# Designed miniproteins, single chains, continued (4): the designs that were tried, part 23

Each design is a single chain, and the fold is of that chain. pLDDT is the mean over its residues in the fold that is shown.

## One batch from the design tools (miniprotein)

Design m12772
Fold by ESMFold2-Fast:
Structure m12772 (fold): chain A 65 residues (1-65)
Amino acid sequence: SLSVDEAVDLALLIRKEDPEAAKIIEEKIEEKGSLTPEEFQELLLELKEKGVLSEEITAKLEELL
């Protein structure tokens, strides 16, 4: 599972490299009020399965898991 530091670094990378995925993540934060590292990881895996994550972010996520 992602650590807090890994989740923060990955969120910053997504905001820079994948603005579409960043928008979806921000919408989920607005809906739920916040995301834990576990909920953030689950959301990223869902976006990966749907093909919404960029190849760069997908590769980084797979490296960290």
Scores: mean pLDDT 80

Design m12773
Fold by ESMFold2-Fast:
Structure m12773 (fold): chain A 91 residues (1-91)
Amino acid sequence: AEEAIEKTAEELAKILGEEVAKAAKEITREVLELEPSVSPEQAAKITALSGLAIAGVLSEEEFRTALKELGLSEEAIEKALEKIREYRKKL
């Protein structure tokens, strides 16, 4: 999962900047603490979705729906949303 996260973050940094990419990695890492069975492909998607949500490309509702479609628990989704809101205020 870590390799997929790093590669996705490198691509995000080119489009959205290094601070957004770093924040997306941290959000995905926190999600993986709650959902350790997440696949590398799912981890890459969570990282990309987190970056897009921080940048305001995805709404909170679109982000919630996308994570739910990936099979994440409500607890993991709410944790990710909390971090998206925090990073949006800082970046």
Scores: mean pLDDT 83

Design m12774
Fold by ESMFold2-Fast:
Structure m12774 (fold): chain A 68 residues (1-68)
Amino acid sequence: MLSEEVTKLTKEANETNDIEKLEKKLEEVVKRSEENRDSPLEIQVSLGVGEVAVAVALTVNKRKEKKK
């Protein structure tokens, strides 16, 4: 199920420091979320939360890596 994949990505975002790998996974999740936009509201809400968590982790890590 798509929401389970988002949950897995969120856990990986917390454990993995590989920003490029996280970005590719986030892009894939966003694409699948758009394809499933006609899904029940519960699934859409779960996807949004997971995507935000991954995006926040990516943004924080990128900013820390970019700043010397």
Scores: mean pLDDT 58

Design m12775
Fold by ESMFold2-Fast:
Order: C-alpha cells, then sequence, then structure tokens
Structure m12775 (fold): chain A 61 residues (1-61)
C-alpha cells in the first residue's frame, strides 16, 4: 500500500539520518516518503517529511 511505502521510506530516512556521512541518503528517503504521503492526500505529513529532508541537507553543509 502507499501508506506502507510512506512509512518504510520514513523509517529508512530516520536510520540514515542517524549515521554521519549518510545525510544525502537520509534526505532522499525522507523525500520519497513525502511523495507517498502526498499521493495519499496527506499534505501535513508530506510537508513534514520534506522539511526533515531540507533540514538534514542544511545541517550536513
Amino acid sequence: SLLAKANRYKELGDVFSSIPGYEDMGSAHYRRSGTYYDKLGDTTNSNILNSKADDLIARAK
């Protein structure tokens, strides 16, 4: 299901965001999760995951 995909990519984003040097990978997985939440019509969670992706990339720079 789309919800299972959204949750799985969020979990992968959380895992990679905790590993130094993997911020790009974590960000990519958060973006993918946000895309699946958007397809579900869940704009609130889509925006949260996209913000997590942006924050992770900004802190890695």
Scores: mean pLDDT 85

Design m12776
Fold by ESMFold2-Fast:
Structure m12776 (fold): chain A 93 residues (1-93)
Amino acid sequence: SHMEELRRRLAELQRKVAEHDDRNKYAKEISELIKKADEYVEQYKKNGDKSFLTKAIEYYKKAAELARKYGDTEVADFLNKRIEKLKEELKKL
């Protein structure tokens, strides 16, 4: 019936809205993790201390894992490429 179909679609819409709210929470957490990683990269640029590079890699990894878990594979891919470049820098004398 038309009424049962409308009820089903409304329930699906409410579920998608809840999922969107969860994604907004994750986007904020991902952004905060990236910001922290970027701050560590800036510290490394200022003082050459590779321990900050290690910390930056850790925070980017957390952000990439969270992005992948919530289906943002594009952000996860960009972060993983960033991590690999930082790992190469970490190995340089």
Scores: mean pLDDT 79

Design m12777
Fold by ESMFold2-Fast:
Structure m12777 (fold): chain A 59 residues (1-59)
Amino acid sequence: MSRREQLAAEARALAAQLPPPISGAALRELDHMEANGASEAELERFLAGLRQALATLGR
């Protein structure tokens, strides 16, 4: 698996762990990022945001 594919897969897994309305929005954003050729840095930034969201919202 490439670094880009690995980041996208991890982001998808984390997005799915968010509460339902937020998880759907995060998954749609990831799909748009992949469709628009998001860089590895953009995917890493998105992934960091998802980790922060889970830490903040998940109890």
Scores: mean pLDDT 79

Design m12778
Fold by ESMFold2-Fast:
Structure m12778 (fold): chain A 79 residues (1-79)
Amino acid sequence: MAEKVRAAAEELLAQAKAQVEAAGGTVLSASVEVEGDTATVTLRFRSDGEFPGTYEATIVLKDIDGEPVIVDFKVTKLE
């Protein structure tokens, strides 16, 4: 059910934001979008470490038989 996928996605986003900040990065934007049985977590952040730049992480969760499952994960360097 979309509500369970949303809750899982929001928890995952909170953990991802905390991890970026703990690593000395800066969170630029964060969102959770739910459509039907699918939730998309998008986190845009800046890294000032060994691989400096602006990145966008996208994680897709889908409700499969009432269980939220990560079906896609990617990180893209924007600049």
Scores: mean pLDDT 79

Design m12779
Fold by ESMFold2-Fast:
Structure m12779 (fold): chain A 90 residues (1-90)
Amino acid sequence: SAAEEKQKKTEEYKERLAKLIDETRAALQAGRDAAREKLRKLGEVVGEASKAVPDESLTFMEAAALVQRGFQNPERGEELAEEARELVLK
């Protein structure tokens, strides 16, 4: 059904975004250029997901904004990435 296909796409994008959030968290420890590249990829996937599952778009954009805040303040990077991850998987 259309509902089952929507649920499957939603779960696939949640998994991809959670993985990218985890990778961005790890990249912050490696350096700003690595973190910036992961943040760019996160933005690309959020844009893709927002078109595929519009109902989740605000949640995905809020999660990306949290990760971006962590990039701007690395001392809060871990807590903000975890909050973003929980928001996406909710």
Scores: mean pLDDT 85

Design m12780
Fold by ESMFold2-Fast:
Structure m12780 (fold): chain A 78 residues (1-78)
Amino acid sequence: GPTYLLKSADGSLLEVTGELKVGNVLPVKVLSGPYGVGEGTAKVLEQLSPRVFVLEVTLETEKGKITIKLVVQVVEKL
C-alpha cells in the first residue's frame, strides 16, 4: 500500500504504510520528535480533514510500550 510522511504539531515526524482510513491499524516508524525514534503501530482514530488525522501511536521500547495520541498532517505521499 502507499507510504505517507506525517508531521504532528509537537514536531514528531512519522512514516506510515497503508491506507489512512478510520479504524485501520498501520505500521509506523517514528523518524524524529520529542518521543524518540522507533517502530510500532498507528491506529487511525479520526479524520479531521483530507490531510489531517488523529492517530493513536504505540511504540515498543526496551522499557515497555508507550502510547501517544497525535494530530498529524500528511506532508508527502512517498
Scores: mean pLDDT 83

Design m12781
Fold by ESMFold2-Fast:
Order: C-alpha cells, then sequence, then structure tokens
Structure m12781 (fold): chain A 67 residues (1-67)
C-alpha cells in the first residue's frame, strides 16, 4: 500500500509541475496528500511517517529533475 500511495502522489506531483506549479508548493501538496491518504487508509503512525517521508522525497526529486 505505501508504494501504491507514493506512486499516486508522484503522478499528482508530475502533473502539477507540468502545469507550472512552484516546486515548493508541489512538495507541500505531496506532504498534505500523503498525510490525508495515511489517515484515510488507517495506516499506523510508523507507516504514516514513512509514507510522508517517501512522498516528500519523491516530490523533491521530481522538482529537481524539472529544474
Amino acid sequence: MIDDIVRSVETVARRLLERGAAPDDVIATARRAAEAMADQFGLSPEEKEELVRRAEAAARRLAAEAA
């Protein structure tokens, strides 16, 4: 599930970057989306922390690649 959620967040992040969203806004959006999805799917605190870290890292990587 974590890998599937991270992939979903990456898809959203790519679309936002393609539409000209600022990198910092995309990273913040990825963090909020990951937090919301973790709560919605009832993930443990440890899984939520891992998901948020991975989603932020993925968004930062994509933003760097887009620059």
Scores: mean pLDDT 82

Design m12782
Fold by ESMFold2-Fast:
Structure m12782 (fold): chain A 100 residues (1-100)
Amino acid sequence: MIPHLDLSALSPEAREEVLRNEAGIVHAIYAYEEGRLSAEEFFARVRERAERIVAILREQGLEDLARQTLEILKELIRKYLSDEAVAERLIEALDELAAR
C-alpha cells in the first residue's frame, strides 16, 4: 500500500479524491501483475491517476507534498512491478510530471 502521507492540509473532499486515486494506482499495479491489464492500459491508468493527484495537491499550494507523492509512487512501482521496461517508462513519465 502507498505509505500514509500527511493530508491534513487538504479539505475532506480533496483528501478523499487523492486517496481514491492512490488506491486506484495500487489496484492497477496488482491487476497488471496478475495479467488482467495490458501494459498500455496499465500505463494510461497510473498516469491519469498520478496527474489527478498532482493537480489536486498543486491547486491547494502543496507543491512539496505533490513531489513527495510522486517519489512514493516511483518507489511502489520499483518494488512491485516485475516488468522493468514498463517500470522505467512509467517512472520517466512521473519524473516529467514532477518537472512541470
Scores: mean pLDDT 81

Design m12783
Fold by ESMFold2-Fast:
Structure m12783 (fold): chain A 75 residues (1-75)
Amino acid sequence: SVDDLVQQGNQADQNGDYVTSMRHYRQAGDLARSQGDYQTASDSYLNSAGSASKAGNNQEASRLGKKSQEDRDLA
């Protein structure tokens, strides 16, 4: 579920595994978006962007931040 993926992202972030955290939050965003839940998709992509930034991947953080903003505008 979306909630399970968010929890997995949170757990990975707490463990300092930012790459795994980014992937789980991104998967949560993709799943929420597929269900028409643009608010949850926006929040999940924003969390994924934060994890990408912590991992040193500024290009991916920017891409995910843009996805978050697009989905926020649809919510």
Scores: mean pLDDT 87

Design m12784
Fold by ESMFold2-Fast:
Structure m12784 (fold): chain A 86 residues (1-86)
Amino acid sequence: SLEDVERELLGLLGRVVGLIERNAPVEAVRQQLDELRALAEAARDPALVRSTIAALESLAKATTNPEYRAQLEATAAALRALEAGL
């Protein structure tokens, strides 16, 4: 269900936040973002894709780490390209 997908997306976002907060390697953040992106892409729901983009853009603005920012922005851009095609 979309409710189950939304709950999993929120869980994956929480894991991304946790990785950033504990200064995890950028590769760990990238891998978690890849999993998040894959789930959002598979869902193909415009509202869920849009809310995920907003969350990623918010995290990108909040981080002072340029490598984390780049990964968050890249993932948000990929999802924006997907949203434009929905």
Scores: mean pLDDT 88

Design m12785
Fold by ESMFold2-Fast:
Structure m12785 (fold): chain A 80 residues (1-80)
Amino acid sequence: SARAAALKALADDALATAREILAQPNPNLTRAIGAALRAIGVRWEAEHDTSLSDAQKAEIIAKADEAIALAMQALKKGSV
């Protein structure tokens, strides 16, 4: 569905952004916060979307959870 494709694209984008930020020697805290918030939003939308299959939800949530974890690692790295 268009909704599933859009949420997957947002999750993929958040994950790619979080990976990019974490790879930086001194991650920008504002960018890391932004990536985490986008991933949290995508996760919430996917979890509560009744039109998505369980498999579609699982894929999107897994990507969003990875993006959140990497963004939080970037926040820790940039805060030291």
Scores: mean pLDDT 87

Design m12786
Fold by ESMFold2-Fast:
Parts: sequence; C-alpha cells; structure tokens
Structure m12786 (fold): chain A 94 residues (1-94)
Amino acid sequence: SMDEEKLQEMYKEMVERLLKKVEEKLGIEDLEERVRKFVELVKKVLEEDEKAAEEFRKISEEFANTDDLEKQKELIERYTELLIKMFDKELEKL
C-alpha cells in the first residue's frame, strides 16, 4: 500500500505550513533562512517549554508504537497543531 507515501506527503504539508507562517511573521523570503529559523524555533520550544517537549515526545512514542495509518494521521495532526500553537507563542516574543 502507498501508506508511507501518504504519511510523507502529510509531513511535507506540515513543514510547508510552518515555513509559510515563519515567512509571514518574520518577512523571511529565502527558503534556506526560513528552514534555519524554523529549526531554531523548534529547538527553542523544546528547550524552554517542558510541557510542550513532553507532549511532542508522547506523540512521537505513540507514532513509533502504531502501524495503524488512521492513528498515524491523527498523531501527525496533533503534532502539527501543537507546533503551530507553540510557533505563534514564540513568534509573539520576537
């Protein structure tokens, strides 16, 4: 089945949405610079917010322990929503 390809496409869409948010909030049009800023913001969230870091770890653990495509999609959606929420919070500080 093409389940792995579908999950990869969902991850790509998630990353693109977050990179667009960085572009819109910070005015960074260069893709390489946006990716670097995205990675920096994710690292900062994980280092400074213990609850967010724990939730991301929990989602990652659940993802690693399931072969159910629908459950994997649900987990990617939860991960995406959490990242968007934490990104908004960190971007407000900049």
Scores: mean pLDDT 71

Design m12787
Fold by ESMFold2-Fast:
Structure m12787 (fold): chain A 71 residues (1-71)
Amino acid sequence: SAAAAGLALAAAGGALLAAGKALLDSGDPSKVFEGIGLVLLGIGLGWLGALLAAKVSAALAALAAALGGLG
């Protein structure tokens, strides 16, 4: 479904956020920028996923149909 694509992006964002958090929690100063980058990417993907689910549901439905109903 269209909502599934938004949820998949949100899940990917969550995974990146968790990975970035783990890097920051490592206490390695050389990993701080990488961890921050992953956290920001995770937040961005989560926000994009939510935006897609809310505002572009018709476009996501068309994309899902074009992908042969994967879901």
Scores: mean pLDDT 72

Design m12788
Fold by ESMFold2-Fast:
Structure m12788 (fold): chain A 89 residues (1-89)
Amino acid sequence: VKDLVEEAERYIEEARKKLKEGNIEEAVRYAEMAFGIGEHLYEQGHKEESEKIFERVIEVLEEILKKDPNNEEAKKLLERVKKKLEEVR
């Protein structure tokens, strides 16, 4: 569990790094990978860990959309993550 949480945090930090580099496509991809780990943890019964990851993914997606407000892939992913977070709560 700790290793997966650390992996998700690494993907979130990589997404932020790609965003700073101007690579929006890769930033969204890393955010999606972190979301996938959160979904896996939720399916395995790790509700608290998945909730924290979903919250962090939402934060980075909002940062992406601040720089690229018309990014449809980021908007769709943000909606998916928010819906999943509501299910976890």
Scores: mean pLDDT 85

Design m12789
Fold by ESMFold2-Fast:
Structure m12789 (fold): chain A 103 residues (1-103)
Amino acid sequence: MEPAVLLVLIDGSATKEEVKEIINILVEHGATEITVTTDDGKQLRVPVSELTDEKIDEIAELVTKSKKALINARFPTLEQAEKAAAEIEKRFPDKVKTKVIPL
């Protein structure tokens, strides 16, 4: 199966709890690495194996202080990335745009 990247664009209206839910969906669908980039150029890269509650809080804080943020999540398979994208868009249709890129 082909590996993939899921891009999640989050607007400034997202709450800290909504950002945490997005991260949880990515992890539940098998994301191996998460990179967050903010509109002011701040970047944080975290392997999912190192995702503590404190790191999730740090990511959520970084995203909510930004006008726009991009989460780039790596998946072992295209199917996992597509399922994560579908769940995120279903739960946050007005706050998030997703794009799946096969590798």
Scores: mean pLDDT 83

Design m12790
Fold by ESMFold2-Fast:
Structure m12790 (fold): chain A 78 residues (1-78)
Amino acid sequence: AEEELNRKIEEMKEKVKRELIEKEGLSEEEAEEMAERFAEQARKWAEKIGNENAVRFLEALLAGDFEAAKAVLEEALA
């Protein structure tokens, strides 16, 4: 569970960094800082919502399914 979560967080960090550089035009330094902040928040949310829900959330984001990602968080945090 924790190994899967860490793997998904790293995948998300790389994806966020790449998209911020390519689509939003941020510098590599700015994109890295924002991606690190996302990774830190993802770990904090995993502690609150559980590793399984955190993995589901990250999988939805990696797939570009923001509605599914939002639904996982709403369900876990409600």
Scores: mean pLDDT 75

Design m12791
Fold by ESMFold2-Fast:
Structure m12791 (fold): chain A 74 residues (1-74)
Amino acid sequence: DNVEAARAYLARAEAKAEELEEKLKAESTPEEQKKFREAAEFQRRAARRIIEDPDVDMAALEAEAREKEAELAA
């Protein structure tokens, strides 16, 4: 159900943000630092959206997250 999916996503978003913040500390180039910072900020914003609106479109939010992860791989 959407509530269970939202809880799972919230936990993952927080964990991903922390992981990206740790990677940011290890990066020395401004370009890579920007990528990890923006990705971490996206995860933090996604978590806030779920907290504020439990009926948020989880499929759309997960699609956005997937695109942001692809940007980091590029």
Scores: mean pLDDT 72

Design m12792
Fold by ESMFold2-Fast:
Structure m12792 (fold): chain A 63 residues (1-63)
Amino acid sequence: MIEEMGYNRMKMLVEKYLRQGLSKEEAVAQAMEDLRESLIKSNVTPETEAKLLEGARKAAEEV
């Protein structure tokens, strides 16, 4: 499921930023920005972007 890809990527990015010393809130914000930037560069469809971001949002709620 495309949402699972967004979820897993968000979890990995948040963990990376937490290891760098960011707060949970800062790690989530930075991870979300990185994900959005990656999606722009990947030229995904709006539907795919929405599903990836929904998965990422669910992962962010669990941090």
Scores: mean pLDDT 80

Design m12793
Fold by ESMFold2-Fast:
Structure m12793 (fold): chain A 82 residues (1-82)
Amino acid sequence: AVSEAKTAGKELVDALKKHCSAKAVKEGEVAVKKLIEACEKGDAEAAKKAGVELGDVLRKHCSAKGASEASAALSSLLTACS
């Protein structure tokens, strides 16, 4: 699961770089790191919170299309954490 989460996190950051502002990339990288750390610790509450924060970054700083495409990678990351 952790290896899958790291792979999905890289895919999500790449999507941010293609479709979103530099600010979204910076904030998204922080949220991805928090989510992966929560996964490694088995902290479901922290993982859920980081996922929500990441979703908010996508909505605020990306186009609707970019947010939609990146949300698929976010879903994969959250699934890998389960």
Scores: mean pLDDT 76

Design m12794
Fold by ESMFold2-Fast:
Structure m12794 (fold): chain A 87 residues (1-87)
Amino acid sequence: SVTIEEVEALFTEQMERLGKVLKEALEKGASAEEIIEKLEEVTRESLRQLDEALAQATTPEAKAHARRAKTLLEGTARHIIKEIEEM
């Protein structure tokens, strides 16, 4: 079963992955279209992992943390994509 601590660790890991992908793409001089495509791919995989964590969570608290993690990750990804579109 998935615990609150495991959900928080997974969320942190996925957020760090988004940041790393963005940084590496920018450093390589990737186009806005390429950056958005990569961020969408990483976001889809991250949400899949959080959905698995939500499904495996056994406590109401762990389920709530997983749902909040999904919402925050989706919101953060949308915000970053919008910023890249404005470049």
Scores: mean pLDDT 87

Design m12795
Fold by ESMFold2-Fast:
Structure m12795 (fold): chain A 61 residues (1-61)
Amino acid sequence: MEELLKKYIELFNLDKDGVLSGEEAKLMKRTMGLPVKDDGVFDEETRKALEEKLAKYGIPE
């Protein structure tokens, strides 16, 4: 699932860093239907939630 998560993140970032900026993190959270906090930060809880979603239905094309 780590690989799936990184691939999905790179769809939004495109920097080959696997890291989301605050604005991109908010967009990704909205796309995955996750609650968005005022920080726009991609923390561990968000990462685990994304991994669960990706495991459930895979990467949305």
Scores: mean pLDDT 59

Design m12796
Fold by ESMFold2-Fast:
Structure m12796 (fold): chain A 74 residues (1-74)
Amino acid sequence: NRALKALEAGLEALKAGDLETAALAARDVSQILQGVDPEAARHAEEAAKAARAGDAERATRYLQIGLERAKETL
């Protein structure tokens, strides 16, 4: 599943301190989920914004919420 792989990639990037890769992964998750679960897509978009702002902790929280919702939907 592309969304789950992108979520995992984003979380691994955050763990490694690669905020740019995390932001791109979170954006891709948001785009994939927009037609499936708009609320999960919104959490992924907030994660991308947090990663772009350098807030790895906030980005991680939003991606975790997105992952929980995506597991219900996908």
Scores: mean pLDDT 80

Design m12797
Fold by ESMFold2-Fast:
Structure m12797 (fold): chain A 61 residues (1-61)
Amino acid sequence: MDIEKEIADTEKAMRDLKEKASRYEQLAKQLGGDPEAERKAAIYYTASKIEEAALDFLKEL
């Protein structure tokens, strides 16, 4: 029961982080390479990759 909930929560977190990364990537592009927006996009993308690894681990349980 707990594993299924953790999988669902992790999938949602991963999706939300990927969406935020995409939005900041688009914002950086619109601003002509704003360093803050680029950095935020990179941070959210990296966080989404950590959640992806956690999801793979949970699915293996």
Scores: mean pLDDT 81

Design m12798
Fold by ESMFold2-Fast:
Structure m12798 (fold): chain A 99 residues (1-99)
Amino acid sequence: SPQPVTPEQIGLVAMTVMMLAAGVPVDEAVQLTAQKGQQLGLPQSVIDQVIKEGLSLVAGLSEDAKEFMARLVLLTAEKEGAPQSLIDAGKEEAKKAGL
């Protein structure tokens, strides 16, 4: 059976995608995602999977397509009850990336 995805995992993917869509460098987005996942008490294997999924969702996309993807994962995270703190963290890092 497929393993259930937690609201925390969905929120962390949304945070990662929002950072990448806003032009945060990949290495920095990965580091911030790992730090937040550790703060949430997630296992390293789960953090690694979240990073892999976030990167895959934006790979090869144009800037407009990345923004669309960020909005889509944000809506999914909100619908699935992801922690608002993860969404807010992604938005804060996006602002720092110079919009």
Scores: mean pLDDT 82

Design m12799
Fold by ESMFold2-Fast:
Structure m12799 (fold): chain A 61 residues (1-61)
Amino acid sequence: SETIQRAAAHELRRRALELGLSEAEAERLADQFAQEMATLPVSQARELFERYVAEAERLVA
């Protein structure tokens, strides 16, 4: 599931950039998401992703 985790982190980075975050901020957010995702059950992955999307939206407000 490393491929799925990498794809999810890449999608978060892409969405953060679309929301207006800088490349550095988007990369930092995606890296943090990937680190937390590695420590959690796959059942928590969607909730974790949604929380990080909300954080990205908060950062561009």
Scores: mean pLDDT 82

Design m12800
Fold by ESMFold2-Fast:
Structure m12800 (fold): chain A 92 residues (1-92)
Amino acid sequence: KEEDLKKAREYFAKGLQSYEEGNFDEAATNFRKAAEYAKKAGHVNLYQVAEDLANYLEGKGTPEQQFRGVLYVKEIKRQGLTPEEAAEKLLP
């Protein structure tokens, strides 16, 4: 569980970094990996956010999931969080 949670946060941080660099395909891939490890860790909140962000970037999922993805990105920027900080603070 602890190893899976650590990997989930690592991939989530990589996804946010790729997003800021404009590498949306790589960002979506990293968010999908983050969701996979969050699910293995039993961390429902991190799984949902990572899935919402991947769906937002891929133009998939429900309108609600896409809307949540946009809100997460805006909140991270509003707080001035680094990718690593966002992975820890917004997704307990």
Scores: mean pLDDT 76

Design m12801
Fold by ESMFold2-Fast:
Structure m12801 (fold): chain A 71 residues (1-71)
Amino acid sequence: GAEEVERILEELIEKYRDKDEIKASFVAMLLGITKIAKRNGKFDKEFRQELANILRKLGASEEDVKRVEEL
């Protein structure tokens, strides 16, 4: 669910914080967008697929991308 996706994004922010500040900032923006989608009842399969595609482009592992797509 949305809580699991929020947790994955928080883990990615922590992972990139000291290595790639710009990438960490992009993931933080995605976390904000995810919270807005959840609040507005728009956290659906299409949103998760779009989020997963963005994370893949940012270099997230296929394991983390799959966790987002399959929730």
Scores: mean pLDDT 80

Design m12802
Fold by ESMFold2-Fast:
Structure m12802 (fold): chain A 104 residues (1-104)
Amino acid sequence: SIEELIKRLEELVDQMNQAVLADDRQRLLALGQEIRKLLQELKELFKDNPNVVKAAEEAIKEIQEFIDWLQANPDADQLTVNVRLLAVNGSILVTIRNVKKYLK
């Protein structure tokens, strides 16, 4: 269900925050890939809602750029990773907010 997808995205965001605190780069990559997949599923489910589609596309772009950056910068410091994750989390939360507004 859509509610289950939203709950899973919220759980994955919490897990991303825990992974950055643990400096677990492999877990961050795996979680980022799962979040991207769920965002793509939300985009398809809401394809007729331009606000959800736009928010999801922006979130997909942010998470993909984060994944690519992490892979290119394996020795990046934890603070830099955390700052970049804040932008990613913001875009995901905007997507969730737009979906929740139109949940029936």
Scores: mean pLDDT 86

Design m12803
Fold by ESMFold2-Fast:
Structure m12803 (fold): chain A 98 residues (1-98)
Amino acid sequence: KEKEEVEEELEKLKKDLDEGKEIDVEKAVEIAEKAIELKDLATVHEVVGILYKAGHEEKATEIAKKALESLGIDTSGLSKEEIFQKLQEVFEKEVEKS
């Protein structure tokens, strides 16, 4: 299942971050794009966090912006901090739905 593949690849990214290894940015983007298509905001939020902690702040911001825009949220004029805050708010609301 695509969801199982996404979870497995996400765990590899987490392990690489914990071990201080260079993060595979291309793979992280692929995981995030699949998660956006699946509307899996939890996975998107985790990938953005991993990239940001690994020093890939620009790519983390691009993914967060793309996720918010896929939900119809206008990110023009927002700072990087505001984009991350908005993603966190959307994630929290999604988790409360069920």
Scores: mean pLDDT 78

Design m12804
Fold by ESMFold2-Fast:
Structure m12804 (fold): chain A 68 residues (1-68)
Amino acid sequence: MLSTEEFEALMVRLINEAAALLAAGEAPEAVAQRLRDAVDAYLPHLSPEQQALARRVLATVEAALRAA
């Protein structure tokens, strides 16, 4: 399982990658799907608490992408 520091770094990296893809002109729905796929790929390496936090972060980012 990831440490708290590794998990925080992963979340920051995924958010920054999403922002870069949007800046490059990728569609918000495609960016949201990439974030879902990335989180799903890491789920086996996350604790139940980290999985819950990752889902909350993902939901927040997806809401922001829809509002943009």
Scores: mean pLDDT 80

Design m12805
Fold by ESMFold2-Fast:
Structure m12805 (fold): chain A 87 residues (1-87)
Amino acid sequence: GPPPVFRSLKIDVPVPAEGLTVAELMEILTKVAEEHGMKLHSVFSLNGKTSLDDPDAIAMSAPGDAVVAFLEDEEGNILIVLARGVA
C-alpha cells in the first residue's frame, strides 16, 4: 500500500521555562486542533522505527490527517499526534 501522507499544522506552542508535561501539551494540542476545525485522532509510538516502518502508523493514518506534534517520553520513545477534520 502507499506510505502514509500527512499534512502539517503550523502550531506555535508556548513552552514555559519549567517545561510542559505530556498531559499539558496534549491539552494545548486539543484546543489548537479544535481552533482549526479538527480533533485529535490518534497517538502512536515510534520506538526505534520511522512511520514508514510501523504498520500501526499506516493503519491509523488517512489522507488529509495532520501531524500536530512529535513528543518524546522519559524513555526516549517518539510519539506522533494526528488530528482529523470534523464534518
Scores: mean pLDDT 60

Design m12806
Fold by ESMFold2-Fast:
Structure m12806 (fold): chain A 65 residues (1-65)
Amino acid sequence: MRILSADITIDGDTLTMEVVAEGEPQEAVDLVRRALELNGFEVTSVEVEQVGEGLYRVTVTAVAK
């Protein structure tokens, strides 16, 4: 897996992380989820969208505790 871009948006207590990854999207989901949970965020939603051949957009939404 390779991460091609990562964007973070914070709106109040809600954090949205959007990652474009090449290869296996579940590896990217697991990495982002674990990182957020270890930093005191609770993951509320995960979306995975194929944006090209072997390219996936992973959008993770989390709230601060």
Scores: mean pLDDT 81

Design m12807
Fold by ESMFold2-Fast:
Structure m12807 (fold): chain A 78 residues (1-78)
Amino acid sequence: APPTVRPSAEARAAIAEARRAAAEGDWDRALQLLTENGRRGDPAAQFELAVLLSRLGRGDEAARAFEEGMRLAEQAAA
């Protein structure tokens, strides 16, 4: 895809790597990758982060990540 202000290609690569890390049980690495890319403004990374945090029983942080993902998705749609 052509370059955009949103780091889509980098975010997709990081999400794929985070999912692989999570599948191997490396939750710390998965969380780090998704947190970093979520901070770069990718709503997909924030939603993936919310799912992982929920699985780890960290509901408050999961809710916050979901809220941030929604905010970023609204900005991308506008």
Scores: mean pLDDT 76

